# Designed miniproteins, single chains, continued (5): the designs that were tried, part 9

Each design is a single chain, and the fold is of that chain. pLDDT is the mean over its residues in the fold that is shown.

## One batch from the design tools (miniprotein)

Design m16298
Fold by ESMFold2-Fast:
Structure m16298 (fold): chain A 70 residues (1-70)
Amino acid sequence: LAQEGGRARRAGDYRTAAELYEAAARELESVNPAMAGVLYEEAAREYEKAGDLERAARAREKSRQLFAEA
């Protein structure tokens, strides 16, 4: 859990990185679903570092769906 302002700011940086990976993944879904799946996994890891387990779970679910459909 986040405790201090330093941790909160760092969590924000991780969340921003995760959002950028998600944006890239969405753009690649129709062109390269396998790569999109990898990027969603990376987004999930960054969300976990941010302590955002809900978004991490959603990103992992999307990655799993893309790998299953590929």
Scores: mean pLDDT 76

Design m16299
Fold by ESMFold2-Fast:
Structure m16299 (fold): chain A 71 residues (1-71)
Amino acid sequence: MKEIEEKIKELEERIKEMEKKRKELKEEIKKLEANLTKENVTELVGLKIEVIGLEFEIELRKKKIEELKSK
């Protein structure tokens, strides 16, 4: 049981790191959207794709925590 608790804690810590990065990226997106230019569009799209990737990874790890808790 303690091994499961340690694994859950590790996953929760990883999720917190990814959520922090996602928040930073969303703030950068807001800054770019506020001063949007044709030169900034490619960077904005890249950041939005990175946010989608992080959200997917966060959801996968949340599902893993649910699995571990249900065992």
Scores: mean pLDDT 81

Design m16300
Fold by ESMFold2-Fast:
Structure m16300 (fold): chain A 86 residues (1-86)
Amino acid sequence: SAEVEEAKRILEMTEKETKELKEAVDAGELSKEEIEEAKRQVEGLIEKLKEEKEKTKDEEAKELLEKAIKILEETKEYLDEVLKSL
């Protein structure tokens, strides 16, 4: 279904982008201000995906969106811990 295909794309993009973000942070490539901005973007994306999940009718698509939300929430917690250490 179109909802499942879109949810798969969202999950794949979320996995790729959060991995790249964590690698950049771990390498010391981002300033404190850039990490704070990344956290704000992650928070905004969590809200958008929660709204998308609520509107989604397909149970498989909902499960894929939930996986993406979980990755983003774990990424937010990671960024919070990094910011506390700066």
Scores: mean pLDDT 89

Design m16301
Fold by ESMFold2-Fast:
Structure m16301 (fold): chain A 104 residues (1-104)
Amino acid sequence: MKEAEELKKKGQKLFDEGKYDEAIKLYEKALELKPDDAYIHNNLGEAYYKLGKYEKAKEYFEKAIELEGDNASAGTYYNLGLVYKKLGKEEEAKEYFELAKKKM
């Protein structure tokens, strides 16, 4: 939808400017319009990761992978690996980094 795409673009711009809380608000509005959009879930995960909210970041990255299935991007697997590493789960982090390498 055009409205969801504009919210995604504006959210990405705010994210690139380091305005993670503002980016989250726009991504949440986009998610109301497209609840099964893997891109929005991945971007919410990245924004929560930047804010140090690792459990929230994990939830969103896992949902993005669920929505994309076997076509989930290398970037999403890599980001989930970073989240597991921040949560002190080194073995799970290694598994996701290896999955990311296989998707490159």
Scores: mean pLDDT 86

Design m16302
Fold by ESMFold2-Fast:
Structure m16302 (fold): chain A 82 residues (1-82)
Amino acid sequence: SAEFKARAVEALREDAEEARKLGLDELAELLEGIAEAIAAGDEERLEALLEELRELLVSQGYDEAEVQKQLEALRRAFEAAL
């Protein structure tokens, strides 16, 4: 539904704003981009940004399997927003 899509996008934008407050500008930009891709239904842009997010989180010491679980949750949000 449009309301579910709006809520998912708003949650990502709120997470991006918190990231900016913590000085995590690269993470904030990726979260903002993912929110815009979900809002636009742009699957190609979403996948490109999820790959950049994966690389960022792995570089910060997160486990690859945990990162993949987080990316799958974002893909599910995109599918539910369509």
Scores: mean pLDDT 83

Design m16303
Fold by ESMFold2-Fast:
Structure m16303 (fold): chain A 67 residues (1-67)
Amino acid sequence: MEEEVRGLRELMEELREAIRKNAPPRRLAELVTAVNIRLVGLSLEDPEKAEELKPEVDKLAAEVEAK
């Protein structure tokens, strides 16, 4: 689970940076999709950890939709 959690956190940081830099909608959509895929994968292996990270993922996705 270390690799899955690390990968998700790294993608979340990349998405956060992309949002801050006003990246193109296509790039933001790609990152949101990647983050959600990783979150789903984590939820199948470690649902408690996924639940812990879900609010932050949901917040980032909402920020992208607001653009």
Scores: mean pLDDT 80

Design m16304
Fold by ESMFold2-Fast:
Structure m16304 (fold): chain A 55 residues (1-55)
Amino acid sequence: SVLDKGLETLREEAISAGVDEEEVERLIEEFKKADPAEQKRLLREYMLRVHRGLA
């Protein structure tokens, strides 16, 4: 699914950017349990943070 692909990409990018693997897994679990609107919000927020190097 599109969500599964997004979460897989997010995991790889976050780990590559230096985010703890445990933290990434925790957030992915939250994404799966969240409402669709909240899932989109969390994905955008995390992708922006990863892209900016969590500065």
Scores: mean pLDDT 69

Design m16305
Fold by ESMFold2-Fast:
Structure m16305 (fold): chain A 65 residues (1-65)
Amino acid sequence: GLEDIRRTARGGLEALRAGDRVAALAGAQELKELGMSEQADRIIAAIRAGDDETAIALAEELAGL
Protein backbone atom coordinates (compact mmCIF):
# COMPACT_ATOMS: atom_id res chain seq x y z
CA GLY A 1 0.00 0.00 0.00
CA LEU A 2 0.96 3.69 0.01
CA GLU A 3 2.35 3.40 3.56
CA ASP A 4 4.81 0.68 2.41
CA ILE A 5 5.87 2.85 -0.56
CA ARG A 6 6.42 5.91 1.69
CA ARG A 7 8.38 3.89 4.30
CA THR A 8 10.58 2.24 1.63
CA ALA A 9 11.16 5.59 -0.12
CA ARG A 10 12.14 7.21 3.23
CA GLY A 11 14.66 4.41 3.84
CA GLY A 12 16.09 4.83 0.34
CA LEU A 13 16.27 8.61 0.81
CA GLU A 14 18.16 8.17 4.11
CA ALA A 15 20.60 5.77 2.38
CA LEU A 16 21.14 8.21 -0.54
CA ARG A 17 21.81 11.11 1.85
CA ALA A 18 24.30 8.93 3.77
CA GLY A 19 26.08 7.95 0.51
CA ASP A 20 25.11 4.27 0.97
CA ARG A 21 24.47 3.40 -2.68
CA VAL A 22 24.13 -0.36 -1.98
CA ALA A 23 21.27 0.27 0.50
CA ALA A 24 19.76 2.88 -1.87
CA LEU A 25 19.70 0.36 -4.76
CA ALA A 26 18.13 -2.27 -2.47
CA GLY A 27 15.41 0.25 -1.50
CA ALA A 28 14.74 1.05 -5.17
CA GLN A 29 14.34 -2.69 -5.92
CA GLU A 30 11.80 -2.91 -3.05
CA LEU A 31 9.88 0.04 -4.58
CA LYS A 32 9.83 -1.89 -7.88
CA GLU A 33 8.35 -4.94 -6.08
CA LEU A 34 5.70 -2.63 -4.53
CA GLY A 35 4.52 -1.71 -8.07
CA MET A 36 6.45 1.57 -8.47
CA SER A 37 8.49 0.15 -11.37
CA GLU A 38 8.81 3.34 -13.48
CA GLN A 39 9.86 5.53 -10.52
CA ALA A 40 12.18 2.81 -9.15
CA ASP A 41 13.87 2.37 -12.55
CA ARG A 42 14.46 6.16 -12.75
CA ILE A 43 16.00 6.14 -9.25
CA ILE A 44 18.22 3.13 -10.14
CA ALA A 45 19.36 4.84 -13.37
CA ALA A 46 20.21 8.05 -11.46
CA ILE A 47 22.18 6.14 -8.79
CA ARG A 48 24.12 4.19 -11.46
CA ALA A 49 24.90 7.45 -13.30
CA GLY A 50 26.18 9.03 -10.06
CA ASP A 51 23.34 11.61 -10.26
CA ASP A 52 22.59 11.62 -6.54
CA GLU A 53 20.59 14.90 -6.76
CA THR A 54 18.08 13.37 -9.20
CA ALA A 55 17.87 10.13 -7.17
CA ILE A 56 17.20 12.14 -3.97
CA ALA A 57 14.53 14.30 -5.68
CA LEU A 58 12.70 11.21 -7.01
CA ALA A 59 12.88 9.47 -3.60
CA GLU A 60 11.57 12.64 -1.88
CA GLU A 61 8.52 12.64 -4.22
CA LEU A 62 7.63 9.06 -3.19
CA ALA A 63 8.39 9.69 0.51
CA GLY A 64 5.98 12.65 0.43
CA LEU A 65 3.03 10.65 -0.97
Scores: mean pLDDT 85

Design m16306
Fold by ESMFold2-Fast:
Structure m16306 (fold): chain A 60 residues (1-60)
Amino acid sequence: MGLKAVAREDYEAKKKDELSLKKGDVVEILEVVDDYNVLVKNLKTGKEGLVPKKYLEELE
């Protein structure tokens, strides 16, 4: 199972490859794409997409 994180705030997708999140959504980090973005799966919706790292808090 990949690393889990929680959305710190609501995020609205701005590009086709991005994923919208609601505050408190738990995601699985699938890949670190660059210094700013991660590919995640929203565990509530099952959808995958890119999200800026700054909107996520890593779960221990």
Scores: mean pLDDT 81

Design m16307
Fold by ESMFold2-Fast:
Structure m16307 (fold): chain A 95 residues (1-95)
Amino acid sequence: MKVKIENEEQLEKAVELGEFLNDQGRYDDALEVYKAVLEASKDDKIKAKAYNVMGKAYNKKGDYEKAIEYYKKALELDPENEEAKKNLKEAEEKK
């Protein structure tokens, strides 16, 4: 799936689409959407959210090492992200 993010409204819709795809078990599609979000956004909080959802996608795929990597990237940009902190701890317990 090819996602074009040309403005802030499309960026917000892409974030929502990525979350929806991840919830539907379409993890590879969600990862492609969030890669586009990371390329389009300069906002550290939006990038942190994207990294956190990418981590969740890898965790659901059973790739706990990549999940941990992406949760750590989320926390580097937004250290107070409680969901990323919880997800990191859970992924570390599974490896």
Scores: mean pLDDT 81

Design m16308
Fold by ESMFold2-Fast:
Structure m16308 (fold): chain A 74 residues (1-74)
Amino acid sequence: PARLHRGTLRAKEVTAVDADRALVKVEGPQAASLRPGDRVERVEHPEAGIVLEDATVVRVSPDGKEALVAGRIV
């Protein structure tokens, strides 16, 4: 079953932006526990001023070091 990851993840990179949604890259130890289909409560990219809610993990790299997360911009 998909897991809900509570709290705030930090994005390193904004991959795509579409209307009120964005796809961001999360890296490092925080990505190691993520699996495709998991829900994420909140993701922030402080440098870009982007905050995502209602986020979902789209994919995780084979080595678990990177994840792509899609969410609604708030």
Scores: mean pLDDT 83

Design m16309
Fold by ESMFold2-Fast:
Structure m16309 (fold): chain A 68 residues (1-68)
Amino acid sequence: SAHDEMAALLVEGIREGLPLRLEFEDGTVIEGDLSDPSIATAAAIELAGREGQEATLTAGDRVVRGKA
């Protein structure tokens, strides 16, 4: 599922310290480097809190789109 793919990409991005852009259908955007624990934590919280919303998660050159 897109949810599982977003979770996997977020974990990979954290391990690799990739730049993140996480955008939700309501216009909420989280941007920063996943090497920063505050960005990683914010992304995880928003993905969990906005489950079922359409989202686009970009980590480095990889993109996953679908329901969070």
Scores: mean pLDDT 88

Design m16310
Fold by ESMFold2-Fast:
Structure m16310 (fold): chain A 77 residues (1-77)
Amino acid sequence: SNMEKARELALKAGELVEAGKYEEAIKLAKEALELAPEDSIEAALAYLALSAALKGLGKYEEAEEYRKKAEEILAKL
């Protein structure tokens, strides 16, 4: 399902962040967001991975915006 694919992509993006592969992590996190339902835990995971990757690249303002999106979703669950 699209939800299962979104989860797989979001988790893999997180692994890429841990490996310091920030540009690859951003790509997979964005792909996860395209497949994730709105306000889903899968979308929140993808936003967290995107935030962490952007922070790794020194893009702190963009990272904070995506972290906030993830927190807003998690607060609804």
Scores: mean pLDDT 88

Design m16311
Fold by ESMFold2-Fast:
Structure m16311 (fold): chain A 66 residues (1-66)
Amino acid sequence: AVAALAARLVRLSGLSPARARAIAREVVDLVKQGRGREAVELLVRETGLSEEEANRLLALAHLYLL
């Protein structure tokens, strides 16, 4: 879950693998807590992606948790 999301963050935003893993872990933890809005806000703030792109990543994070 975290590793797959981190790999996508590296590809989409050019973040270092270490930073992408840290962000992916926090996003996954927020999603597990039902805090999806905060996960989207974190993704936008850390990556500069649009809210639409951040919401697509959130949907993938939900799939990676299954």
Scores: mean pLDDT 79

Design m16312
Fold by ESMFold2-Fast:
Structure m16312 (fold): chain A 78 residues (1-78)
Amino acid sequence: MMSKIEETAEKVRRIALEAGVDEESAEEIARAVRTAMSAGAVTPEQAIEIGRLAAERIAAGEDVHDAIALAAREVAER
């Protein structure tokens, strides 16, 4: 269980870096989805989707914490 969470968080971090997000912001996204998965709030598939949406928002100039919160809400309201 925890191993799969860490693997998913690392994948999210790499997706953010590939989208042009800086290392610090990519780490914040990875930490947020890791925490959410550990709490049972999101699945690994939802965590990847949140990571992609948050990375797009940050690349567009949004604050990292606002980007993560808005991406998480969008995925949850599906």
Scores: mean pLDDT 82

Design m16313
Fold by ESMFold2-Fast:
Structure m16313 (fold): chain A 76 residues (1-76)
Amino acid sequence: MTMEVIKEDAETMLRAAEEQLREARARGDEESARLFEEVARLAQEALETEDPEEAERLLNRAEMKLLELAVRRAIE
């Protein structure tokens, strides 16, 4: 994966996380809001780094946080 592709993925993830964060806050879902804040932070850090491997690691961490949220919602 190239740095340009990683940045495109990070921008997409950041935008999606910010939209989901807004919706979670609007409905009073504090737990989901916190998880989306963490995802947005990780995506932003991926955009700020010049190291492609670090950027990919940050995006993988963000995806794991989204998976945790999906699992929590599914088993609730």
Scores: mean pLDDT 79

Design m16314
Fold by ESMFold2-Fast:
Structure m16314 (fold): chain A 60 residues (1-60)
Amino acid sequence: MLSPEAREAVREHAARGDGMAAVQKAVEIEGDLTGEQAEDLGRILTEAGVPGYPPGVPVP
């Protein structure tokens, strides 16, 4: 699970349509993402309408 700080940062970047920045910010805050954190990240991106990130799939 992403920390609240990482989740907020991801939502902000995803809302701007920048999925790559959202991924980089999550890694910057959390370090090496676990599978659960990567799934949470993918879900947030999908909910924000960022193309190419289907729900439940880890972001590379």
Scores: mean pLDDT 71

Design m16315
Fold by ESMFold2-Fast:
Structure m16315 (fold): chain A 61 residues (1-61)
Amino acid sequence: MPPYLARAVEDQPALTPRSLALKKGDLLEVLREVNENWVLARNLETGEEGLVGKSALERLD
């Protein structure tokens, strides 16, 4: 349940102005769930916020 920490498991380009660019290994804070496939997150490495696919993330406890 948000908020929680997650790590990017793969590189992802920003596909839209609302999407978050990821590099494999980036640490993220998931701020909320948008739907079953997407979350709103902050990339703690870059300070940017945006939409990211849940499949690109590994949740950290």
Scores: mean pLDDT 79

Design m16316
Fold by ESMFold2-Fast:
Structure m16316 (fold): chain A 90 residues (1-90)
Amino acid sequence: SVDDNQKKFYQAISDLQGSYMSVMNATSNPSSTPQQVKQKVDQLKQSVQDVKTASKLPGVPDDVKKKGNDMVDTANDLISKVQPGIDQLD
């Protein structure tokens, strides 16, 4: 239903915001290990995919979808900046 689709989209946005903050907090904490940062980045990558999937659902307004896409772009920029620091983890 439209309501279910809107709920899924807003949940995905909320999850993306949470995972974004988790990566920011991990990267700004000198006590964070590269493995902990990788785990948070992997969670952020999943949240990005969830927003992209939810943005394709009917019943979500186009302006709200655009805001979601802007947040995905911001998250991908963060991932791109952090990824080189963790690429060598076994």
Scores: mean pLDDT 84

Design m16317
Fold by ESMFold2-Fast:
Structure m16317 (fold): chain A 68 residues (1-68)
Amino acid sequence: KDEELVKKAEELLNQAIEAARSGDIETARKLLDEAMKLLNKAKVDSETAARLIGLILRAIGEILDAEM
């Protein structure tokens, strides 16, 4: 269950990055929010957590860059 939640969250984070790069900031923010909600319910190890934090920071960076 937790592994499935993590995989779905990773998909959403990658989609958020692509949406932000295409200039669709509203969709990017929505996808990021959905991914964060899934991760709040998931139990993850430190290695998985570090990788997910990297993706989250990348998604946030792309959204901020697209807003400027």
Scores: mean pLDDT 78

Design m16318
Fold by ESMFold2-Fast:
Structure m16318 (fold): chain A 102 residues (1-102)
Amino acid sequence: MKEEEELIEKIIKELEELKKENPELEASVDAAKAFLRYVGEVLKKIKDEEARKEIMKLLEEFMKKFKEIARDKSLSVEEKITQSNKLLEEAGGRISAVLEKA
């Protein structure tokens, strides 16, 4: 599943760049990287093509929102950490729901 592996690697690289730009978000970035590695392993076991596509779309949406939070100049460090953790929890729940249907 080359496309899934390439997407996961791309997102991990983008998270590493966000960590360099926002060192205060290190714990949130490291949690997101661990989550992405877990999702990558799960994707290898899924036989349903539509479920795989939905999960990949959810990962792209997650990364877009994570960048928006990390780069939002109106948010405090505490607000960025809180919103990033909530985003990760919401993404995990949505991916779990897809897996239950697959």
Scores: mean pLDDT 82

Design m16320
Fold by ESMFold2-Fast:
Structure m16320 (fold): chain A 58 residues (1-58)
Amino acid sequence: YSAEEGKKALEGAKKAKELGDKVAALAAIHESRQGLATSTDPEAIKYLQEAVEVAEST
């Protein structure tokens, strides 16, 4: 995952939270965790961690 992909994941998580869409939030958590498991880019990791936090708060 690149920093740009991490930003897109974070935007998706924020959108799910705004809509109260728990299914979209769960999908965002799974995708972001997958990215965290495979990413070595510190910028990408930062955005993916924020995405998980946002989605988990939905």
Scores: mean pLDDT 80

Design m16321
Fold by ESMFold2-Fast:
Structure m16321 (fold): chain A 79 residues (1-79)
Amino acid sequence: SEEKKQKALELAAESARAAAEGNYEKALELEEEAIKLAESLPEEAKEEVHRKVSTASLEAAKQTTDEKEAAKILAELLS
């Protein structure tokens, strides 16, 4: 459980790094994998992973120069 939580958080952190590098496709893929891994965790751990993922999505949106891409990233965050 704790090991799985740590892996999900690592994926979320890697997603944030990919977004910072401008690789939004990879960032979203890693974000999806982190969320999928978190689905079998207790609600508290799942919420922690979701918060980490949300932070990564917001950072990606801040760095994009394409308003449509920013809107897409924010829509993913809000869904």
Scores: mean pLDDT 72

Design m16322
Fold by ESMFold2-Fast:
Structure m16322 (fold): chain A 64 residues (1-64)
Amino acid sequence: SMAELRRKKLEEEIKKLQELADKGEFSPFTGGELRKRILEISYEAAKEAGDEETVENAKKLLES
């Protein structure tokens, strides 16, 4: 489905941003803050798309 394609593309972009942050090549957030923001964005996007599996996974990571 198109929702699956959007989710997968978002996950890949998030991984790229996290890799750049881990190398110190991405601002404005610290590595931990960036990770939290990425998870929040993933949670909201998945919730809007009705992807309950991604919502549950992002929620667990945010609560950890």
Scores: mean pLDDT 68

Design m16323
Fold by ESMFold2-Fast:
Structure m16323 (fold): chain A 76 residues (1-76)
Amino acid sequence: MTESTRKLVEELEKNLEEELEELLKRAKELVEKGDIAGAVGVILRLMGLALDAEWAGNEELKKKLEEALKKALEIL
């Protein structure tokens, strides 16, 4: 994992709920505007973060990211 990715995971741990809420809100706004491609981009971002959390061995962060992914998929 890169140093920048590791720092992003650490920052997410501190601001996890705020960051996830913002990403879900963005996905919903994009779907409401008809920008399905943009909403898919947000989902791909969440998938990448979940993989980074798994590689970091942070099971709690991974679980929360998987829950956010499920919510984002329900918006699509």
Scores: mean pLDDT 73

Design m16324
Fold by ESMFold2-Fast:
Parts: C-alpha cells; sequence; structure tokens
Structure m16324 (fold): chain A 90 residues (1-90)
C-alpha cells in the first residue's frame, strides 16, 4: 500500500542517517516532523494513522537492533501521529 511504501522510506532514511553518524536526537526530530507533515499533507484518517504506526513498529522492531533506540523511534512517531490526529480533528 501507499502507507507501507512511505513507512519503508521513513525507516530507510532513519537507518541511513544513523549510519552517517547523525545525532540520534536529530534523527528522532526529523522523523517525527516528516511523519507529521505527511499525515497533514495527505489528510490521513484515524484508521490510516493507526495503520502507519503499525507498519512503522513492525519494521523498526525488525531492522533496529538496539531496543532502546527502537522504542525511542516508535515513541517519536506515535507522538507525531497523535499530534497530527488532533490537528486534523480541528
Amino acid sequence: SKLEEEVEKLVKEALELLKAGEPFAAVLQRLARRVYDYALENKLTPEELEEMLRYFEELVKERIKDPARAEALIAAVRGALEHARRELER
């Protein structure tokens, strides 16, 4: 699906930035912003926001070996999607 493709791109970007030595906090902020912007630009439904989070959690748990980093990435994306949900309800 289009959401799966976007999530794949987001996880790939996070991995590339981490490999390039980008500070983890900066990677979290960039990923959260991109997720937020994508959700608003595409006017994602509550169901699509939940689907995006599920795909992201699945790929991050699979591809990020450090569980603390995986949890932080998931939390950042969850927060961004919750913020987008509230904004879209206005």
Scores: mean pLDDT 86

Design m16325
Fold by ESMFold2-Fast:
Structure m16325 (fold): chain A 87 residues (1-87)
Amino acid sequence: SSMEKFIEEVEKEIVRMYLEAVEAFPELEDLIKELVTELGKIIKENKNKPKEEVVKKLIEKLREFAKQYPQLKPFLDKLIERLKEIL
């Protein structure tokens, strides 16, 4: 389905963000894993919602996390841009 393909593309971009962020900040690996888990939970809980609503919730979580951990902001902002392009 178009939703399954969308989720696969979103999950691929989340994994890319994880790999890039952990390479830059290996000391923050557990924190970045926590974020990935929270993003996965948002996808699972909202899989029956419109794609736009799923992206909005993911972006809200990423922006919240970037405020709390400014050193990760460039990686999170890049993911936000990629999520908007997938729509």
Scores: mean pLDDT 89

Design m16326
Fold by ESMFold2-Fast:
Structure m16326 (fold): chain A 57 residues (1-57)
Amino acid sequence: MTPRYRQVWKQASQLVDAGDYDGAIALVQQALAAETDPADQAALQGLLDTIRQNQAA
């Protein structure tokens, strides 16, 4: 895992804890669009899917 991925995870988690699911989704989508590493792309996609599932629940 890159330091960038862990930073995005922390920021997204803080937004979710604050109830800002839209902000968390936007942050992860921006990070995913800028990411070129396949493993980190897969991890960011998983994070995005998890946030969206929690918002829908």
Scores: mean pLDDT 78

Design m16327
Fold by ESMFold2-Fast:
Structure m16327 (fold): chain A 85 residues (1-85)
Amino acid sequence: SEEEIEKLQKEFLEELKKLAEKGIYPGDPFTREIINLLRQGKEEEARKLIEDKIAAMRAQGWSDEQIARYLKLLIEQLKEMLEEE
C-alpha cells in the first residue's frame, strides 16, 4: 500500500542518517549519493531523491508490493552494516 511505502521511506531515511553520522558508505551508487547529501546537511534533497526513485519505480510499472519488498531489503542491509560497527 501507499501508506506502507511512506512508512518504509521514513525508516530507510532514518537508517541512512545513522550511516551518514558514522561515515559508513554502502557499495551502491544511489545509497552513497543519499549519504553524501545527508553528510552535507542536505536532508531535504536526500528525501527528494528517495521520493523520486520510488516515483520512477512506479512509472516503470513496479507494484506497491514490489517497491515495499525492495525498501525492506535495503533497510535490512543498512541495519546489518550498522551492527558491524
Scores: mean pLDDT 84

Design m16328
Fold by ESMFold2-Fast:
Structure m16328 (fold): chain A 65 residues (1-65)
Amino acid sequence: GVAADADAATAAAGAGAAARRMGSGPHGEQVGKEVGRLAALNGTDGAGAAASGGMGGYIEGQKNP
């Protein structure tokens, strides 16, 4: 629903920002947003979703800068 979509969008934004701050670059930021959104939609806590997405985005950004 709309609330779940808003929570997923917030997690995606947080994950993308985290990845960016860790120096992932734009590719890592985009991957982080996607991972964070999917984690939130699967019921992961917002903080956990943002942390997981940020880390995942950073790692992928380092592989494909």
Scores: mean pLDDT 71

Design m16329
Fold by ESMFold2-Fast:
Structure m16329 (fold): chain A 54 residues (1-54)
Amino acid sequence: SAALQAAGKAAVDALNANPSTAAFTALRQGATAAQAGDEAAAIAAYNRAAQLAS
């Protein structure tokens, strides 16, 4: 979905600007949720990754 793509992009962009172990862990959790088809969990984890990278 557009929301999932936007959340994932925001997380990756934030992590590239300000890398952190916690943000990377949240990004991986988001990717795992997305692969499992849990879009709500994926978006939440990607948003968390962006917050932790800022």
Scores: mean pLDDT 82

Design m16330
Fold by ESMFold2-Fast:
Structure m16330 (fold): chain A 98 residues (1-98)
Amino acid sequence: MKEAQELVNKGSAALVKGDYEKAIEYYEKALELDPDNVVAWINLGQAYYLAGDYEKAKEYFEKALALDPDDLLALINLAAVYKKLGEKEKAEEYLKKA
């Protein structure tokens, strides 16, 4: 949806500026309008990852993969989260799928 895409764009602009709280707010609003937006789920996960909330980042990347199991960015980002959580074997598993 056009309105959801505008919110994703605003979130990405906030993310680039390091305003993770504002980025999260925009991505959450985008997902209220379009809950099947894989890109918005990935961007929300990235915002939480950059904010240091690896458990929430994991949850949102897993949501993206539930919608698109072959999404390369979601697979790579989920591997990065598992590496941060100390789960090296799971990180390697997701990188092999990417």
Scores: mean pLDDT 85

Design m16331
Fold by ESMFold2-Fast:
Structure m16331 (fold): chain A 76 residues (1-76)
Amino acid sequence: REEIRALLEEARRLAKELMEKAENDKELILHAIGIILRTIGLEFDLRTATPAQLPAMRAEAERILAELRARLESLK
C-alpha cells in the first residue's frame, strides 16, 4: 500500500514538472492536469482498497509514471 502511495507522490511531482515545462502549451498543461486527476482518483480508491486490489492499483500507478516519463523525455 505505501509503495503505491509513493508511486502516486512521484507521479504528482513529475506532473508538476511537466506543467512547469509546458509554459503556454495548452495541450501539455491539460495532459498534466488529467494525470493529476487520475492520481487523485487512485488515492481515493486506495483508502478503501482490499489487499487483493493492490496489485492492479500498483500497475496503474506504474502506468501513470511511465506515461509521465515518456512525455517528459519527448520535451528533451
Scores: mean pLDDT 75

Design m16332
Fold by ESMFold2-Fast:
Structure m16332 (fold): chain A 61 residues (1-61)
Amino acid sequence: SVEEEIARRRAELDARLAESKAQHTAWLKAQGYSDADIADYLAQIDKVFERLKAEEEARLR
């Protein structure tokens, strides 16, 4: 069903988001960014992934 496909793609995007956040956090710390700056950057990543989830859902409907 469309709902099953949406759920599957959301799970895939959530997994990729978790991996991306871990990699970017490690990289930003290595570059000397503060915890506050890292938090701000990760918040922007969250917004991007929420948009991607909405776009995928719209594409499947």
Scores: mean pLDDT 82

Design m16333
Fold by ESMFold2-Fast:
Structure m16333 (fold): chain A 80 residues (1-80)
Amino acid sequence: MEEADELLNRAREVYEKMKKAKTKEEIDQVLAELSRIALEAYRLLKEHPDDPEVRERVQEIFSLIDEAAKIIGEKLKELE
């Protein structure tokens, strides 16, 4: 599924941006991007409930979001 593969690639890019984010502004921007990706992933699951490839890609996306959330938590503690 091309849309799911593109969304997974976007999630990977945002995850890498999160690792490099050093300011509150950069963290807020990445958090906004993760929120949009999560909503798009949920939409793909709803539109393609019988597609196992979409389910697999969306699971990978949510895994990356969970990892990014942990990094965000650590970086926010460093800022204050």
Scores: mean pLDDT 81

Design m16334
Fold by ESMFold2-Fast:
Structure m16334 (fold): chain A 64 residues (1-64)
Amino acid sequence: EKAKKKAIEVLRTALQLLGRPEEADRVVKLFEEGKSLEEILAELTPEQQKAVRFAFSLYEALKK
């Protein structure tokens, strides 16, 4: 849970920095609903996909 909340925070910040804050909330909701990484990525631009992959990588690292 703690690791997941931190990953969500990083994801939201990264998407806001890409200039698409409204999409940040949508992507965070999909992540919280347990949608697969591939399903989330299918709806995003290449720049946003990099941000999402980074957040998932951070989440996996924090699980340890």
Scores: mean pLDDT 72

Design m16335
Fold by ESMFold2-Fast:
Structure m16335 (fold): chain A 60 residues (1-60)
Amino acid sequence: MNELEKKIIEEIKKNGKVTLEDVPLSAASIASNIKKKIPGVTYTIELLEDGRYRITIEKK
């Protein structure tokens, strides 16, 4: 979890956004934690088939 959060933050700083594909809803907690640490970050959650989610995290 901690290493994944760090990698996502690095990608946001480098590319402005990260997309997590085929993840459980519990992965939204990672996006929420990043939003708390970095002002101007937003995220969207999209339901895929089979109850899996796409979460996009983007810096404004």
Scores: mean pLDDT 77

